Designed miniproteins, single chains. Designs and how they scored, part 47

Each design is a single chain, and the fold is of that chain. pLDDT is the mean over its residues in the fold that is shown.

## One batch from the design tools (miniprotein)

Design m1605
Fold by ESMFold2-Fast:
Structure m1605 (fold): chain A 80 residues (1-80)
Amino acid sequence: ADKERQEILNAGKEEIKKLLDEYFPKLKTEEEQKKLYDIAAEAIAKMEELAETIEDVEELEAKVKEILAQAKKEMEEIVK
């Protein structure tokens, strides 16, 4: 059902927002802040694209988790 897929997408977006809130204040330059926002925007765009194409709820959840893990890794590399 579309409701379950939308809930997974919304949960993924909220997790990206939490990562932004956690990492943004640790950044010292506008260039690093832009990179953080670009990672977040790309992750959200990928999650939205997958929600349009993947009908299976479990597959969508697994793919969203992969995108979140990759985004977190990329954000952590900037904060170092």
Scores: mean pLDDT 83

Design m1606
Fold by ESMFold2-Fast:
Structure m1606 (fold): chain A 99 residues (1-99)
Amino acid sequence: SLQQLIDELEAEAKAKGNKDAIAAAKYARDVLANTTDPSVIQYTTDIVQKALDALKKGDDTEVAIETASLAAMSGGVGTEESTGPQFGSGMRSLLLKSL
């Protein structure tokens, strides 16, 4: 279930100390609290799976991208300096920064 996947993401994120992944788990839960649409729930599940896979790979840039997507879906993100790049060109340049 999506709830189990969110719980796994949160546990893994806390174990690795990845703040973006911790935020991603919270945003995914907030999305579930604010929607009953099965298609939105399924899309959220896909993003949470991508975040978890990226976190397990140690790809902090990919985790940040997925977290930004979940934050946008939750509707209450507030303070983000780079909301635009989450859906635009330029993300690939950040994703290729492995150092």
Scores: mean pLDDT 72

Design m1607
Fold by ESMFold2-Fast:
Structure m1607 (fold): chain A 80 residues (1-80)
Amino acid sequence: KEELLQSAATAARLAIEYAKDGDYSNAAFLAEQGSRAAELAGVTEAAEHFRKMADSARAGNKDEAIKHAERALKIVEEAL
């Protein structure tokens, strides 16, 4: 569980960095990885925010993508 949550947190931080740089394809990919890790760890709410992050990134919506990634990160960090 801890290892999966750490993986999800890392994915969230990297996804935020890529989104800030305008690299939405890599941001979406990392958000999908974070969603899988969070789901496997049993943190469904974080997985949902990662999915919304990926959708927002694919739509080119930087502000929404970062907002969802930050929410996912907070939920994952609280679960650690």
Scores: mean pLDDT 85

Design m1608
Fold by ESMFold2-Fast:
Structure m1608 (fold): chain A 103 residues (1-103)
Amino acid sequence: MIDETELLGAMALMVSSVLEISAENMKKFDDKTIEKLSPGVVSTSQTLADLARQLRDDPATVAQIQAGAERLIPVIEEIAKSSTNEKAKKNLQKAAEILRATV
């Protein structure tokens, strides 16, 4: 029997992994591209926070999501600090705040 919680947890971990890969690659992008992508980083961070809340009765999966957020926060903050684009910086700082509230 496939557990609905197991499937939802797997989806959350996939989203977390995609966001980590995307954030690492954002270090290579110019400020204009980072600005364009930054709203997506905010919305994906919110999705992870919402999934962690929905999965609160599965502490093992929540712990994995939180560990992913802990790895991701310093990467996003580094990109935000290095950016000269005000909109990108503001969006990335917002994403880091959302992820920090999840941990």
Scores: mean pLDDT 79

Design m1609
Fold by ESMFold2-Fast:
Formats: sequence, structure tokens, C-alpha cells
Structure m1609 (fold): chain A 93 residues (1-93)
Amino acid sequence: SHMTAEAEAMRARGKAFLDEHPELKELSDKRVEELTQKARDEIEKTNKNAKIKFSKQEQDDIVQAIGDIARAIDYLVAARASSPEEALKLLKE
């Protein structure tokens, strides 16, 4: 999908908001790490039972893509929040 100028501006705003609130950035970082680890575990489990297996590089690329998507979602959530309290509530869901 094309990143529109509007989507890029919202992502940048969300990143700036998290950078201004270190406690929320730490929560986002932890959430992305947890999702990335779950993705890695699920890919390894799936690959173990697969007739055609993903290479280590293919597995790493898939996990990286999932992490990038998770981070982008957190930036968009932060960009929509009106306050740190609202952002905290949304990031916990």
C-alpha cells in the first residue's frame, strides 16, 4: 500500500508524542517486543510441521515485517490520543 502524505504526517505526530512521553514509549517498545517474540515462536512452530520450510532469513524477514506493522499501529494510536491517559488506555488494549 502507498503511504500517503497524511499517513506519514500522522505517523510522525504519533512518534513525536511517544518521544515526549517516555513511559508510553517504554510501553509501546515492550508491546512491540512481545508481539515480535510471539510471531517468532508461532513461525517456528508452524515451520516445524510444514512440508516446505521457511529459511532463517525468510523467518527473520516475516518477524521484522510484523514488528514494523505493530510499531506503525502504536504511532497511529498515539497520534489519535488527546492526552497521555487516553494513549495509555489505548496502548493497553
Scores: mean pLDDT 79

Design m1610
Fold by ESMFold2-Fast:
Structure m1610 (fold): chain A 72 residues (1-72)
Amino acid sequence: DIREEIKRMFKNIEESAKRMLEDPGSLSLEEVKDIIEALIDMQLAIFENTPDASEEDLEYARKLAEELLKKL
């Protein structure tokens, strides 16, 4: 199920972002945002090249990306 894969991948990225932000002295908020934005762009490119991903699935992934970036 492509939507479950998308949801799981973005949950994994969110968890990674939390760990980066909770580690004192490792990375600034700006650096974490840059890293997470790059990871999101990479994952969206992967989904765009997935044969089973519909336009609706890609739109769903983009919405999750926007929500995640807004949380940072």
Scores: mean pLDDT 79

Design m1611
Fold by ESMFold2-Fast:
Structure m1611 (fold): chain A 73 residues (1-73)
Amino acid sequence: SDELFKKGLELAKAGRFEEARRAFAEGIRAAIPEAIAKARELGLPLSDEEIRAALEERRRYIEEQLAAMEKAA
């Protein structure tokens, strides 16, 4: 998932915003089950819903940043 975020950032830097959006969306989808599994492994007092909400908020933030970069380009 971190590799997908790195790929998304490189695509955005290259002006390939549509491909960057897809890479970040894939990264978030992959990150949700990974984050849930890691939180349970570490015994963190976080619900699956809280983890999903945090990652969906991160996805919205990334989409807003990409839109701003595309507008500035």
Scores: mean pLDDT 80

Design m1612
Fold by ESMFold2-Fast:
Structure m1612 (fold): chain A 110 residues (1-110)
Amino acid sequence: PLAEQARRAYEAAGEFLRETGHAAGEVMKTGDVEKALRRVQAAGDRAIATAPPELKPLMERLKQAGLDFVRAAGEAKGPDFETAARRMRQALDEMRAHVAEIKAYAEKLE
């Protein structure tokens, strides 16, 4: 049923947000941006796979925001920390907004 698929998509979105946070943390420790991007790409693809057609565009946007967050975390080790921190904040706010939209959609079906 659609409500069950939407709930699973919301759970997957939450798991994606957690994996993206871990990936960004590892980038800040190791500097390995490419490894972190591959991890977030795979996690995003798994999350998209759980989504019903109505939520796939939101999951795609969530995945893109997660990739942007990890890229910005890599830039934070460079000379323009303030710009990198601002980009990280923007990407995090976008991820939170997309997760909230997925949650609202799932709640409307229950």
Scores: mean pLDDT 86

Design m1613
Fold by ESMFold2-Fast:
Structure m1613 (fold): chain A 55 residues (1-55)
Amino acid sequence: SAADLAALRARFDAAIDRLEAYYKEQGVSQEDIDDFRARHRKLADRVLAEREAAA
């Protein structure tokens, strides 16, 4: 359902945000963090699209 997909997206967003916070604590550059976020968001969007198409 749309609600299930929204909940899954929210979980991906929360996981990405937590990992960004962790990398900031470790002194990782903002440029590397931004690249990481972009790659993970793209992967998450693809997974969500595949799940929506399969439903």
Scores: mean pLDDT 82

Design m1614
Fold by ESMFold2-Fast:
Structure m1614 (fold): chain A 65 residues (1-65)
Amino acid sequence: SVDELQQQLRDRLQYLELAARAADELPRVRAEVAGELDGELDAILRRLEEDRRQLERLREQLARQ
């Protein structure tokens, strides 16, 4: 029916309006989350690189004995 189609169109418009508002805020939310994750990832990568250097030194030391 026409009434059902009109209601469906209204529901779709409401959804699109909410989606557009969410899309506007996504870049700000992404920047905040990325900043936190980048800090933690940098810390993890630094620890892994330090461990790699220590293992490499131990491997060299063992090869000399």
Scores: mean pLDDT 67

Design m1615
Fold by ESMFold2-Fast:
Structure m1615 (fold): chain A 75 residues (1-75)
Amino acid sequence: IPWEDLTPEEQATFIFFLNMRGEPVNDKPGEPPSPEDEALYERHKEAFEQLLDDLSVDRAEALAKSPEAKPVELP
């Protein structure tokens, strides 16, 4: 599904998971994530990958459509 067909909530969800993965969007040094962040990502990565495949959304395209996106933390 094209990026523009996603709801704002789905778009925000993709940006959240891309930030959690440490995708090289900005000048990231490739430092390993914290154990807490890594555990959280591992817990949800299967659902994220399945959603990404189902919607056929490119990571670079998703980030380009939401340049204001920032890393977020679950409460």
Scores: mean pLDDT 54

Design m1616
Fold by ESMFold2-Fast:
Structure m1616 (fold): chain A 99 residues (1-99)
Amino acid sequence: SVKQKSDQVIDDSIKKMDDMEKRGKKISEKDKDIGDLMITVSRSGRSILDSLRDKSRSGDDVSSQDYMEQAQRNSDGAEKVNNKLEKEAEDKVEEEKKR
């Protein structure tokens, strides 16, 4: 059903945010500013996804489809931001090794 598909997609997106928070905590040990930003992005994304999940579960099938698409866009956006931040942290470490 649309609701089962929506629930699965949103739950997968939530798991992605939780995994990103863990990576941000690791990066924070070497670059606190970048790591803390990754944690903030992940927690903000998680909060939005929790809200969308609740709305999807209580809504009709058309609304559930829209909330699923919103969750996917939010999750993809957060992943792109965090991937850029993670690369910035890695590039800084590599540049310091060359100096």
Scores: mean pLDDT 83

Design m1617
Fold by ESMFold2-Fast:
Structure m1617 (fold): chain A 88 residues (1-88)
Amino acid sequence: SAAVAAFEEVMAEAQKIVEENPGGEGEKLAMEYLIKNLTDEQIRAYLEAKVEKYGNSPEQREMAERLFKEYMEAIKTKDLSSVPPRAP
């Protein structure tokens, strides 16, 4: 979907910012970029796509919010292993 693609594009750009700005500054710039460019709708669409097997339910939305928080925390703590690889 367009929203999922937009989420992945924003995440790929954030990862690029970290890689191109070595030291502590890259993480700060990447987080600022995510706050500015990533919408709740894009996050929701991406996480709903990942957990769609549970169906469209309040439980799925709570899981999506939880996964988003874990994903953002991974970026914040320099643990990028949980984020998708940079798009080609």
Scores: mean pLDDT 65

Design m1618
Fold by ESMFold2-Fast:
Structure m1618 (fold): chain A 64 residues (1-64)
Amino acid sequence: SKLIEEFIKEGKKLIEENKGKLSDQEILSLLHDFREEFMKKNNLGLEEIKKPYEEILEYFKKNA
């Protein structure tokens, strides 16, 4: 899905843009808020976003 591809891209961009500016805990909070807003804006359920969000978190773990 193009929408899911955009979600993953934006999540990874948030990590890159805030690396070295925010703590790991602050980045995780930002990612959580990003997920909630993206779900609300696009009428997505947790089941649809879970694996894309896990990919973003895995990217964060490798780059933290």
Scores: mean pLDDT 85

Design m1619
Fold by ESMFold2-Fast:
Structure m1619 (fold): chain A 75 residues (1-75)
Amino acid sequence: RLGASAEELVREAQEYLERAREAIRQGRYEEAIRHANNAILYARMAASLGATEEARRIEEEARRLLAEAQAKLAA
């Protein structure tokens, strides 16, 4: 989103990251995948606006959660 600040995009990414963690705890792996993908998208937008270090950390963590949720679904 062009109208959002880098700080707002970081907050959105962190909120989706927390939702992904909670979905994994509840065994809702499809929801966790969607939330992790949203965290990655918002982190990339934040990086484009200059929040590169914080966005990089969020994206890395979101990718780990995505891989975990996908592995659980593959069973």
Scores: mean pLDDT 84

Design m1620
Fold by ESMFold2-Fast:
Structure m1620 (fold): chain A 84 residues (1-84)
Amino acid sequence: MDETVEWARKLAEKLMKKFREDLKEAKSPEEAKMIKEINLGMLRIVLGVVKVVDPENEEAIKILEEAEREMEREGEEKIKELEA
């Protein structure tokens, strides 16, 4: 398998796992927003690096973009739950 694709998959899994654990500890909408912004920022930096160093690697980019969408969705849902 492509080494960059395997790296992206493992990194996305680790980042999502940490994000979900951090999000579980959030006690206020403000904390959930902070956790979302920090983790999305980290993921977007990784995605940006891949787009610069390996722009033809559509599979690796897709994996990271899917993780970004999932992180944004789960973060927003948690914020909404805490505001209820």
Scores: mean pLDDT 85

Design m1621
Fold by ESMFold2-Fast:
Structure m1621 (fold): chain A 57 residues (1-57)
Amino acid sequence: SQASRLGARAYALSAAAGASPEEAAKRGQEVSDMALAGASIEEARELADRLARSAGA
């Protein structure tokens, strides 16, 4: 589903930015849950990118 793809994106970006596997999984789940709750795909993508940047800071 689109939610799963957005969650996978958040996981991959967070891991690439240096997040632990546990943190990356949590961020992926947050983005997936947000998309399933009716947030726009654009909002979910922006959140994924923002969380990934925070993880690497």
Scores: mean pLDDT 74

Design m1622
Fold by ESMFold2-Fast:
Order: structure tokens, then C-alpha cells, then sequence
Structure m1622 (fold): chain A 90 residues (1-90)
């Protein structure tokens, strides 16, 4: 279901935030977030809202994130956005 895909996406995003916090470099933090977003995009498949969110997140992470703190902030924003999306579909 869409709700189950969103719940799995929340877990992936939360794990990426924790990895970013433990990262030694901005690049490691950014890579952790991008990997999670790509996994969310694969889970999204036929969910247009989740797919669009993942694509926007990948673009933002690749082109705008320059620091470890920015990677963490984007990851936390992703978690909050996914939680809001879950509420709208529940």
C-alpha cells in the first residue's frame, strides 16, 4: 500500500540522517542521503507523490547540499515531509 511505502521511506530517511550525523565528511553525509533517496524512488514506482518527492530530494541533495549540516537538515526535512504525506493518506 502507499502507506506501507511511506513508512518504509521514513525508516530509510531516518537511517540516512543518523549516517549523516556520524559521517566524517560532507561528501559521506551527502552520499548517505542520496542513497536513501534513490531507494525511496525505487520503492515509489507507481506512487506519483512519493516518486516526485524522491526526485526533488535527489536534485536538492546533488546540486544544493554543500555541508554535512545541510545534508542532515535536508534529511530531517524529508522525514517531516514523509510523515505529513503519511497523515494525508491515512
Amino acid sequence: SSVEKIEQSIKLAEEAVEKAKEAKTAQEAKDALIEALKRILELAKDDPALSELAKLGIDEAENKVKTKEEAIDLGELLVATLENLKELKS
Scores: mean pLDDT 87

Design m1623
Fold by ESMFold2-Fast:
Structure m1623 (fold): chain A 69 residues (1-69)
Amino acid sequence: SAAQARALIQQAAAQLKLPLSQANIDKLVQLAATEPKLATAIEAGDVNAVADQIIALMSAGKVKAEAPS
């Protein structure tokens, strides 16, 4: 579910000490529909795998890194 995906993404971001905006969390939930590795990690409930995919998607430019203030 979208709620489960959001919860796992938030847990992974907290584990990484990565401050994600709600817009970035929403984008990652949307990417779970198109990115097979992220979808698989979420379905497995694997917070570490979700964290690895967040880093990979940020490195690929699909999710914006935290904007410098």
Scores: mean pLDDT 78

Design m1624
Fold by ESMFold2-Fast:
Structure m1624 (fold): chain A 64 residues (1-64)
Amino acid sequence: SMQQELADELVAKFEEALKTTDLSEEERELARQIVVQELRKAGASEELIEKTERRLREVEEKVK
């Protein structure tokens, strides 16, 4: 779906930002909130949003 493609793109951009910028804990939290907000605006299901939020947290664990 278009929402799944958007989720994949936003996760990839989030990972790139974590690798290229030394983000604080507060900035990482804000970035995750922005991704969730964009998905909600695009009409993503709550299930897709929860799955994407989990993916964002997993990415943070991998790049620290």
Scores: mean pLDDT 84

Design m1625
Fold by ESMFold2-Fast:
Formats: C-alpha cells, sequence, structure tokens
Structure m1625 (fold): chain A 68 residues (1-68)
C-alpha cells in the first residue's frame, strides 16, 4: 500500500540520519541523503500524505541539512 511505502521511505531517511550523526557518511553520501530526503518530501506532498508524515520528513531533512 502507499501508506506502507511512505513509512519505508521515512524509515530510510531516519537510517541515513542515524549514520550521519555517527559520522559514518562521506560528503557525497550526505549530499545524496539530503537529495533523496528532498525527493521523498516532494513525493509525500504530491500524494497528499498525512500532515504527520510530511512534518516528520521535513524534520528529518532539516536535521540532515544541519549536520552538513
Amino acid sequence: SSEEEIERWIEEIERKLELAKQGKLSKEEMDNAIAAAELVLQQLERLNAPEEKIERARELLKELKELK
């Protein structure tokens, strides 16, 4: 379902953020993680995903950008 797919996308961003916080991502991997998170956010907005999911994705993207 689209709901399960959305949850998987958010969980993937959370996993990348955890790796970033541990200093385990290269500069290129960090840039790719940010770009992927931006695409996920765009897709959530396009799909009219629940606001809770959109807010969660925005917060994760913000945290990734702050670590760069």
Scores: mean pLDDT 85

Design m1626
Fold by ESMFold2-Fast:
Structure m1626 (fold): chain A 77 residues (1-77)
Amino acid sequence: MSEKELEAEILVALGRMYASLGKLFESQKDYESAIESYEKGLELYREALKLVPENEEAKELIAELEKEIAKVREKKA
């Protein structure tokens, strides 16, 4: 594993933690905090993808989280 691959794995793990935090806020109907947490997770996944552009896991997680953010934004409106 290269330093870039290790850094990307750490960023994905941290992004998953923020996505989980977003899910927790969503379950409490705190949609504003849920969106903030999901957006932080999304940023981390995008950073991981910049380090390892071929990372299919990061691409899938980005797509999933973008869909979740859109869904929560509709609930907030």
Scores: mean pLDDT 85

Design m1627
Fold by ESMFold2-Fast:
Structure m1627 (fold): chain A 68 residues (1-68)
Amino acid sequence: SALEKGLAALKEALAAGDEAAAGSAGYGVHITAMLQGNEEAAKEALELARKAGNEVAARGLIDGMRKA
Protein backbone atom coordinates (compact mmCIF):
# COMPACT_ATOMS: atom_id res chain seq x y z
CA SER A 1 0.00 0.00 0.00
CA ALA A 2 1.00 3.64 -0.28
CA LEU A 3 1.21 3.88 3.52
CA GLU A 4 3.51 0.85 3.78
CA LYS A 5 5.81 2.18 1.05
CA GLY A 6 5.83 5.65 2.61
CA LEU A 7 6.65 4.35 6.09
CA ALA A 8 9.46 2.18 4.69
CA ALA A 9 10.85 5.14 2.73
CA LEU A 10 10.65 7.36 5.83
CA LYS A 11 12.54 4.84 7.97
CA GLU A 12 15.25 4.43 5.31
CA ALA A 13 15.59 8.19 4.83
CA LEU A 14 15.93 8.80 8.58
CA ALA A 15 18.54 6.03 8.89
CA ALA A 16 20.51 7.45 5.92
CA GLY A 17 20.27 11.08 7.12
CA ASP A 18 18.52 12.11 3.88
CA GLU A 19 16.62 15.27 4.83
CA ALA A 20 14.76 15.69 1.52
CA ALA A 21 13.62 12.06 1.35
CA ALA A 22 12.62 12.09 5.03
CA GLY A 23 10.49 15.21 4.55
CA SER A 24 8.79 13.94 1.41
CA ALA A 25 8.04 10.48 2.82
CA GLY A 26 7.02 11.71 6.27
CA TYR A 27 4.64 14.35 5.02
CA GLY A 28 3.14 11.99 2.43
CA VAL A 29 2.51 9.27 5.02
CA HIS A 30 0.95 11.73 7.47
CA ILE A 31 -1.43 13.23 4.88
CA THR A 32 -2.37 9.85 3.34
CA ALA A 33 -3.04 8.33 6.76
CA MET A 34 -5.29 11.23 7.76
CA LEU A 35 -7.21 11.12 4.47
CA GLN A 36 -7.82 7.38 4.95
CA GLY A 37 -8.73 7.79 8.63
CA ASN A 38 -5.81 5.55 9.61
CA GLU A 39 -4.83 7.11 12.94
CA GLU A 40 -2.29 4.37 13.73
CA ALA A 41 -0.20 5.12 10.63
CA ALA A 42 -0.38 8.87 11.29
CA LYS A 43 0.67 8.23 14.91
CA GLU A 44 3.58 6.05 13.77
CA ALA A 45 4.88 8.78 11.44
CA LEU A 46 4.69 11.37 14.23
CA GLU A 47 6.38 9.03 16.72
CA LEU A 48 9.20 8.27 14.26
CA ALA A 49 9.82 12.01 13.80
CA ARG A 50 9.67 12.71 17.55
CA LYS A 51 11.83 9.71 18.54
CA ALA A 52 14.55 10.54 15.97
CA GLY A 53 15.17 13.76 17.93
CA ASN A 54 17.77 15.13 15.56
CA GLU A 55 18.26 17.95 13.05
CA VAL A 56 17.83 15.64 10.06
CA ALA A 57 14.30 14.63 11.06
CA ALA A 58 13.28 18.22 11.85
CA ARG A 59 14.69 19.71 8.64
CA GLY A 60 13.28 16.89 6.53
CA LEU A 61 9.76 17.44 7.85
CA ILE A 62 9.96 21.20 7.30
CA ASP A 63 11.20 20.69 3.73
CA GLY A 64 8.41 18.19 3.05
CA MET A 65 5.78 20.65 4.24
CA ARG A 66 7.29 23.34 2.02
CA LYS A 67 7.09 21.08 -1.06
CA ALA A 68 3.47 20.11 -0.44
Scores: mean pLDDT 64

Design m1628
Fold by ESMFold2-Fast:
Structure m1628 (fold): chain A 107 residues (1-107)
Amino acid sequence: MEELLEKVRELGERALQAVDEMIKAAKNGDFEKAAKYLEETLAAVNEIVYLARQSDDPEVLELAIETLDAVKKGLDEIEKINPQFKEAVKKMKEALDAERERLRARL
């Protein structure tokens, strides 16, 4: 369980770093780079969700939920910077909300 908690923490840090880089790239008008960091964020989030689904540890579930909430806030910033991401961001937020509710139900 402690190993799983550390893995989710590491993935969470990677996801948040990717979100920060995505926002920075978008603000600089580098939308190709922003899209690459969006893919990196998605990959980390998908692995966090997968690991959290395998865990009954409340700390793992809570950390996963906190990470999903933080990623969603970053997506709100991207949507404000570039309207072309609005549809992709909406779809991603809906997926994050669904997984968050599923994880919360296990607490």
Scores: mean pLDDT 81

Design m1629
Fold by ESMFold2-Fast:
Structure m1629 (fold): chain A 81 residues (1-81)
Amino acid sequence: SAEKFRKIGEKALELLKENGGKADVSELAKKIIEETGASEEEVILTLVKLQEEGIISAEGNIISPTEDAEKLLEELVKKLE
């Protein structure tokens, strides 16, 4: 659902910001699961979608937000509503 996607996406960007703009994908996913109660599948599918939409980037195992990630997430969530 759009609401679950928003919750997971906003938490991902929040955690990335708190960790200095980068995190290991497994550690990021684990923290999102712990803080949102989302399933592992829901978190992984959301992170994949965020990467496809250019909201986050991956270099090996390291995830980081792209320029204007928060704005791009808000625009994407509106399209899913």
Scores: mean pLDDT 85

Design m1630
Fold by ESMFold2-Fast:
Formats: structure tokens, C-alpha cells, sequence
Structure m1630 (fold): chain A 92 residues (1-92)
């Protein structure tokens, strides 16, 4: 499950490092969205997959971006970080 992946990532890297990486992914998504206002979820997912970050953290960020985009047109770094923090509080 997503929550099990998040707990595994936090155990391996620590919460602060996971949240920092999620924020960095979110900032890259924001940069891409500024260049292309019509950027699709599939394109965002491909961008996340291309980043030189641990696969487990990229999977968590991808799922967070998918959920944000199910409710609004754009993803911010803050949206991803807050959602991942909320998931962690519910999982522990």
C-alpha cells in the first residue's frame, strides 16, 4: 500500500529527507507547469520518473500528484508536502 511505502521510505531515509525530496519533486513540477499550462498527469508522471531520486520517494510523490490533480488543475510543492505529511500522521 502507499502508506506502507511511505513508512518504508521514512525508516530508510528519515521523515525530513523524504519531505525535502517530495518538495524538490513538487518544485520541478511547478517549473514544468509554468512552461506548459496544459501539462497532463501522464507528462508529470514521466517527469517524476526521470528525476535522479530514490524510486520509492518518486512513487510516493507520483501518487500525491495524481490525487492533487484529481481535485484541481495544478500541483504545488506545498500541496505534495502537506499531503505526504497527512499520510504519515495517519500511517503511524
Amino acid sequence: SLLELLLEAVEKYGLEAVLKAVREIGEKIEEAQEKDPNLSYSQISELIASLPLPEIVKRIADEAARLVLSKKKRVTAEDLVKLVEEWYEKAK
Scores: mean pLDDT 88

Design m1631
Fold by ESMFold2-Fast:
Structure m1631 (fold): chain A 81 residues (1-81)
Amino acid sequence: MEEILEAMKLMIIGVLYAANPEKYIGPSGVDVEERVPTEEELLANPKGWDPSNPERSRENLRLRQEAIEEYAARKKAGKLP
């Protein structure tokens, strides 16, 4: 179900954040954490931009994109429900 899949996506992203805490100690935008943006959104017009830490915000959004791609790859390989 969509709700369960969305929760799993957030969990995987959370694990990646925990694995790289130094990169994620900065800004934690509610908009960025509220919704996992698509690759196009991350590259063309990132949501949840934090002007107080622009470089950190860009890096966080890029890492979220990588997490989305990794999740999709694992799901395609049948490793995720």
Scores: mean pLDDT 54

Design m1632
Fold by ESMFold2-Fast:
Structure m1632 (fold): chain A 118 residues (1-118)
Amino acid sequence: SLEEQKEKAIEYLRKAGDNVARIAPEVREAVDRLMDKAIEGIKKSKTVEEAAKILVETGRDFVRALREAGVTPEQLRAAMASLAQGIAKALGYLGATNDQIAEVMRELARAGREALAA
């Protein structure tokens, strides 16, 4: 059901957020705020597509928070890897295709590379 898909997506989003904050404690408060907003949005979403859009936007917001906090390159790479894995699993539970997940992962990887270059 849509509710079961949302619960699984939220589970993997929480795991990703906790892993990011453990790797980069400097963004804990930002991650917690973004997480609360994303979970509320996913719970209120009426379609799989709406929930998936919130996950993608939240992933981008996590990358922005890491960049703005000035975390080390090692922290950024580790946090990005954990975030990508969690978002990919959450999108999979929402019924995203492998091609759709690959596109989102490419977008997150590009954002991470841009953050490292800045």
Scores: mean pLDDT 83

Design m1633
Fold by ESMFold2-Fast:
Structure m1633 (fold): chain A 63 residues (1-63)
Amino acid sequence: MAALRERITQLVLKASNELAKVLDDDTLTEANQKLARIAQEGLARGDLPGAEAEIKKLVEEYK
């Protein structure tokens, strides 16, 4: 049984690691704060597909 929190955490970590390859420390810090907010909102709503879509959009925005 996959916990929603663990799945969202894995998506955030994957996105953060991808961004760490292309962003400087200051911009990465801002991106990580945005990712944390998306994760928190997704968890509060119980909306994994929505959280995943928002995380993907954020990563593409910064690339």
Scores: mean pLDDT 80

Design m1634
Fold by ESMFold2-Fast:
Structure m1634 (fold): chain A 88 residues (1-88)
Amino acid sequence: AAAVVGIGAARQGDTATATVAVASPAAVVSATATTSSGGVGGLVGSAVSGDVSGATASAEGAKIGDTVTVTVTLADGATATGSVTVLY
């Protein structure tokens, strides 16, 4: 499994957008995003910068105080999971 080295989330209406950074040179090929209140979503975009791979995922049905959990799958078959609480 790969390590998540950064995660952040922003909410706009009922949509939470999470940005995840993984300590891997392999690109993110898929992602799932869930909220603690039952919201769901997936990968919006990805980019690699040297030894760090980044992904943006969106989940619908988000509210303030929700924990957004993102699981990413990398091109080498590794997975990484990170969680962050929506504060606003």
Scores: mean pLDDT 80

Design m1635
Fold by ESMFold2-Fast:
Structure m1635 (fold): chain A 106 residues (1-106)
Amino acid sequence: SVKQGIINAIEQLTKDAIEKLRNGASAEDIVSDVLNKLTQLVNSLPLSEKTKQEVIDNITNLLNDSLPLIEEAIKNGNYDEAIEILRMTLNSSEGIILKAVEKELS
């Protein structure tokens, strides 16, 4: 149920982020909102404080690396590319969270 809850939360977060993008939100606003929601998700999990911080740091780095790519795609009018980068970034974030859960809760 914990793993399914994470998958469902990230699926909903991805849909919300894409809708904000389509409605003209900036890359910075989308990435900031995504980071805040992923941080809240990770902090809700029954993980050690050390593992939570490591996961949050890894996701923060991943999102910061993706921000300029999403921003460039939006500036060029390539919304499909911006959506693809966002989907890939959120899928990678899901993988990071699920690996941490499997390591500590298995």
Scores: mean pLDDT 89

Design m1636
Fold by ESMFold2-Fast:
Structure m1636 (fold): chain A 68 residues (1-68)
Amino acid sequence: MPSVLELLEELLARETDPALRSRLRVAIHEIRKGASPEAVRNALLAIAEDPAASPEARARAREIAERV
């Protein structure tokens, strides 16, 4: 099963919006640093609530946040 990190890297690879790509990179960095579950969830929810993100990207970020 893909890890949360792998799913975020896949989202980053498919995303073309530079602002959302920056937010995804921050979330990936926090996970790689061993961030707390709360910090990881907050980073993912920030992506899910970003109106500049595509509806699909927001839905996926929310689904991943629920799994953390």
Scores: mean pLDDT 74

Design m1637
Fold by ESMFold2-Fast:
Structure m1637 (fold): chain A 61 residues (1-61)
Amino acid sequence: ASEKEKELLIEIIRNSKLLTEEEKELLISAIESNPEKDPLLVLMELLEEHPELRKKWALER
């Protein structure tokens, strides 16, 4: 994905009202540490591994 798409997703995560700061750091760090992978795929993979995070993410949509 483009750098702008990655930055937009990170901003959405940072602006979340339901995610804790630790959960935000987990998601952002995973996206930043996988530059060759689509940031949405990294997010989706983490949400599948952490069902509580997936629930919070879905509730804010």
Scores: mean pLDDT 79

Design m1638
Fold by ESMFold2-Fast:
Order: C-alpha cells, then sequence, then structure tokens
Structure m1638 (fold): chain A 85 residues (1-85)
C-alpha cells in the first residue's frame, strides 16, 4: 500500500469520525502553535506521539494491517521530528 493510499484512508477515517477529526485538528493546532512559540522537539514529542497514535487507530479501523500502519506512522513521526529546530 502506497503512502498516497494510506493518506486517503486516513482522511476517510477522519471524515467518518467527527470527534476524532476534532481531536486531531486540536493536536495539530497545539503542535503548530508550539513550533511558532519556539518549543523544542522534546517539548512537542508527547503531542506528536498522541496525534500519531490517534491516526494509527484510525487506519486500523479502516482495515489497514497493523505493521503497515506502524511503519507509515513511524515514517511520518521521524519526518516531523527531523523538521523541528
Amino acid sequence: MSEEELRKLLMEALEEDPELRKRVLELERQIVRGILLGQSAAELEPLIDELYELMREALLRKGVDPEVADAYMERRRARTLASLP
């Protein structure tokens, strides 16, 4: 399964669960605000971890294999942390 396919499934899962979508958007806003305020990667890591756990669970609900979901989330997490100052 490609990253594009996984992204599409994640978007579909969030559209199917409005409360999950709200929590994901809240965490994304908190992370972005933290970056703008100069918070370190270490300070933001707990929020990033919570966000990725929610996205992982969303993929699992869409029937994505756990190993595939874990690999995709780990790649996204590593990329996000590498982009922080």
Scores: mean pLDDT 81

Design m1639
Fold by ESMFold2-Fast:
Structure m1639 (fold): chain A 70 residues (1-70)
Amino acid sequence: DPDEVYQRILEAKKNGPEAWTEEMARLVRELAAEMGASEEKQEKAAAIVREKGGTMDGIIEGLAAALDLS
């Protein structure tokens, strides 16, 4: 549900960088799942986002790894 995802993102922004990083990891995992990635690839994408601290580079690398675009 896009509205639920949007609310979680807004809440994460208020709760600081750690909450932001974890929410970005969840979002990337959910997007990977919707695009047909395996559970293992979903977790790998989330791990990349966590390693990069929820940055744009981490989000892009995570999605690319989950979708075999790299």
Scores: mean pLDDT 78

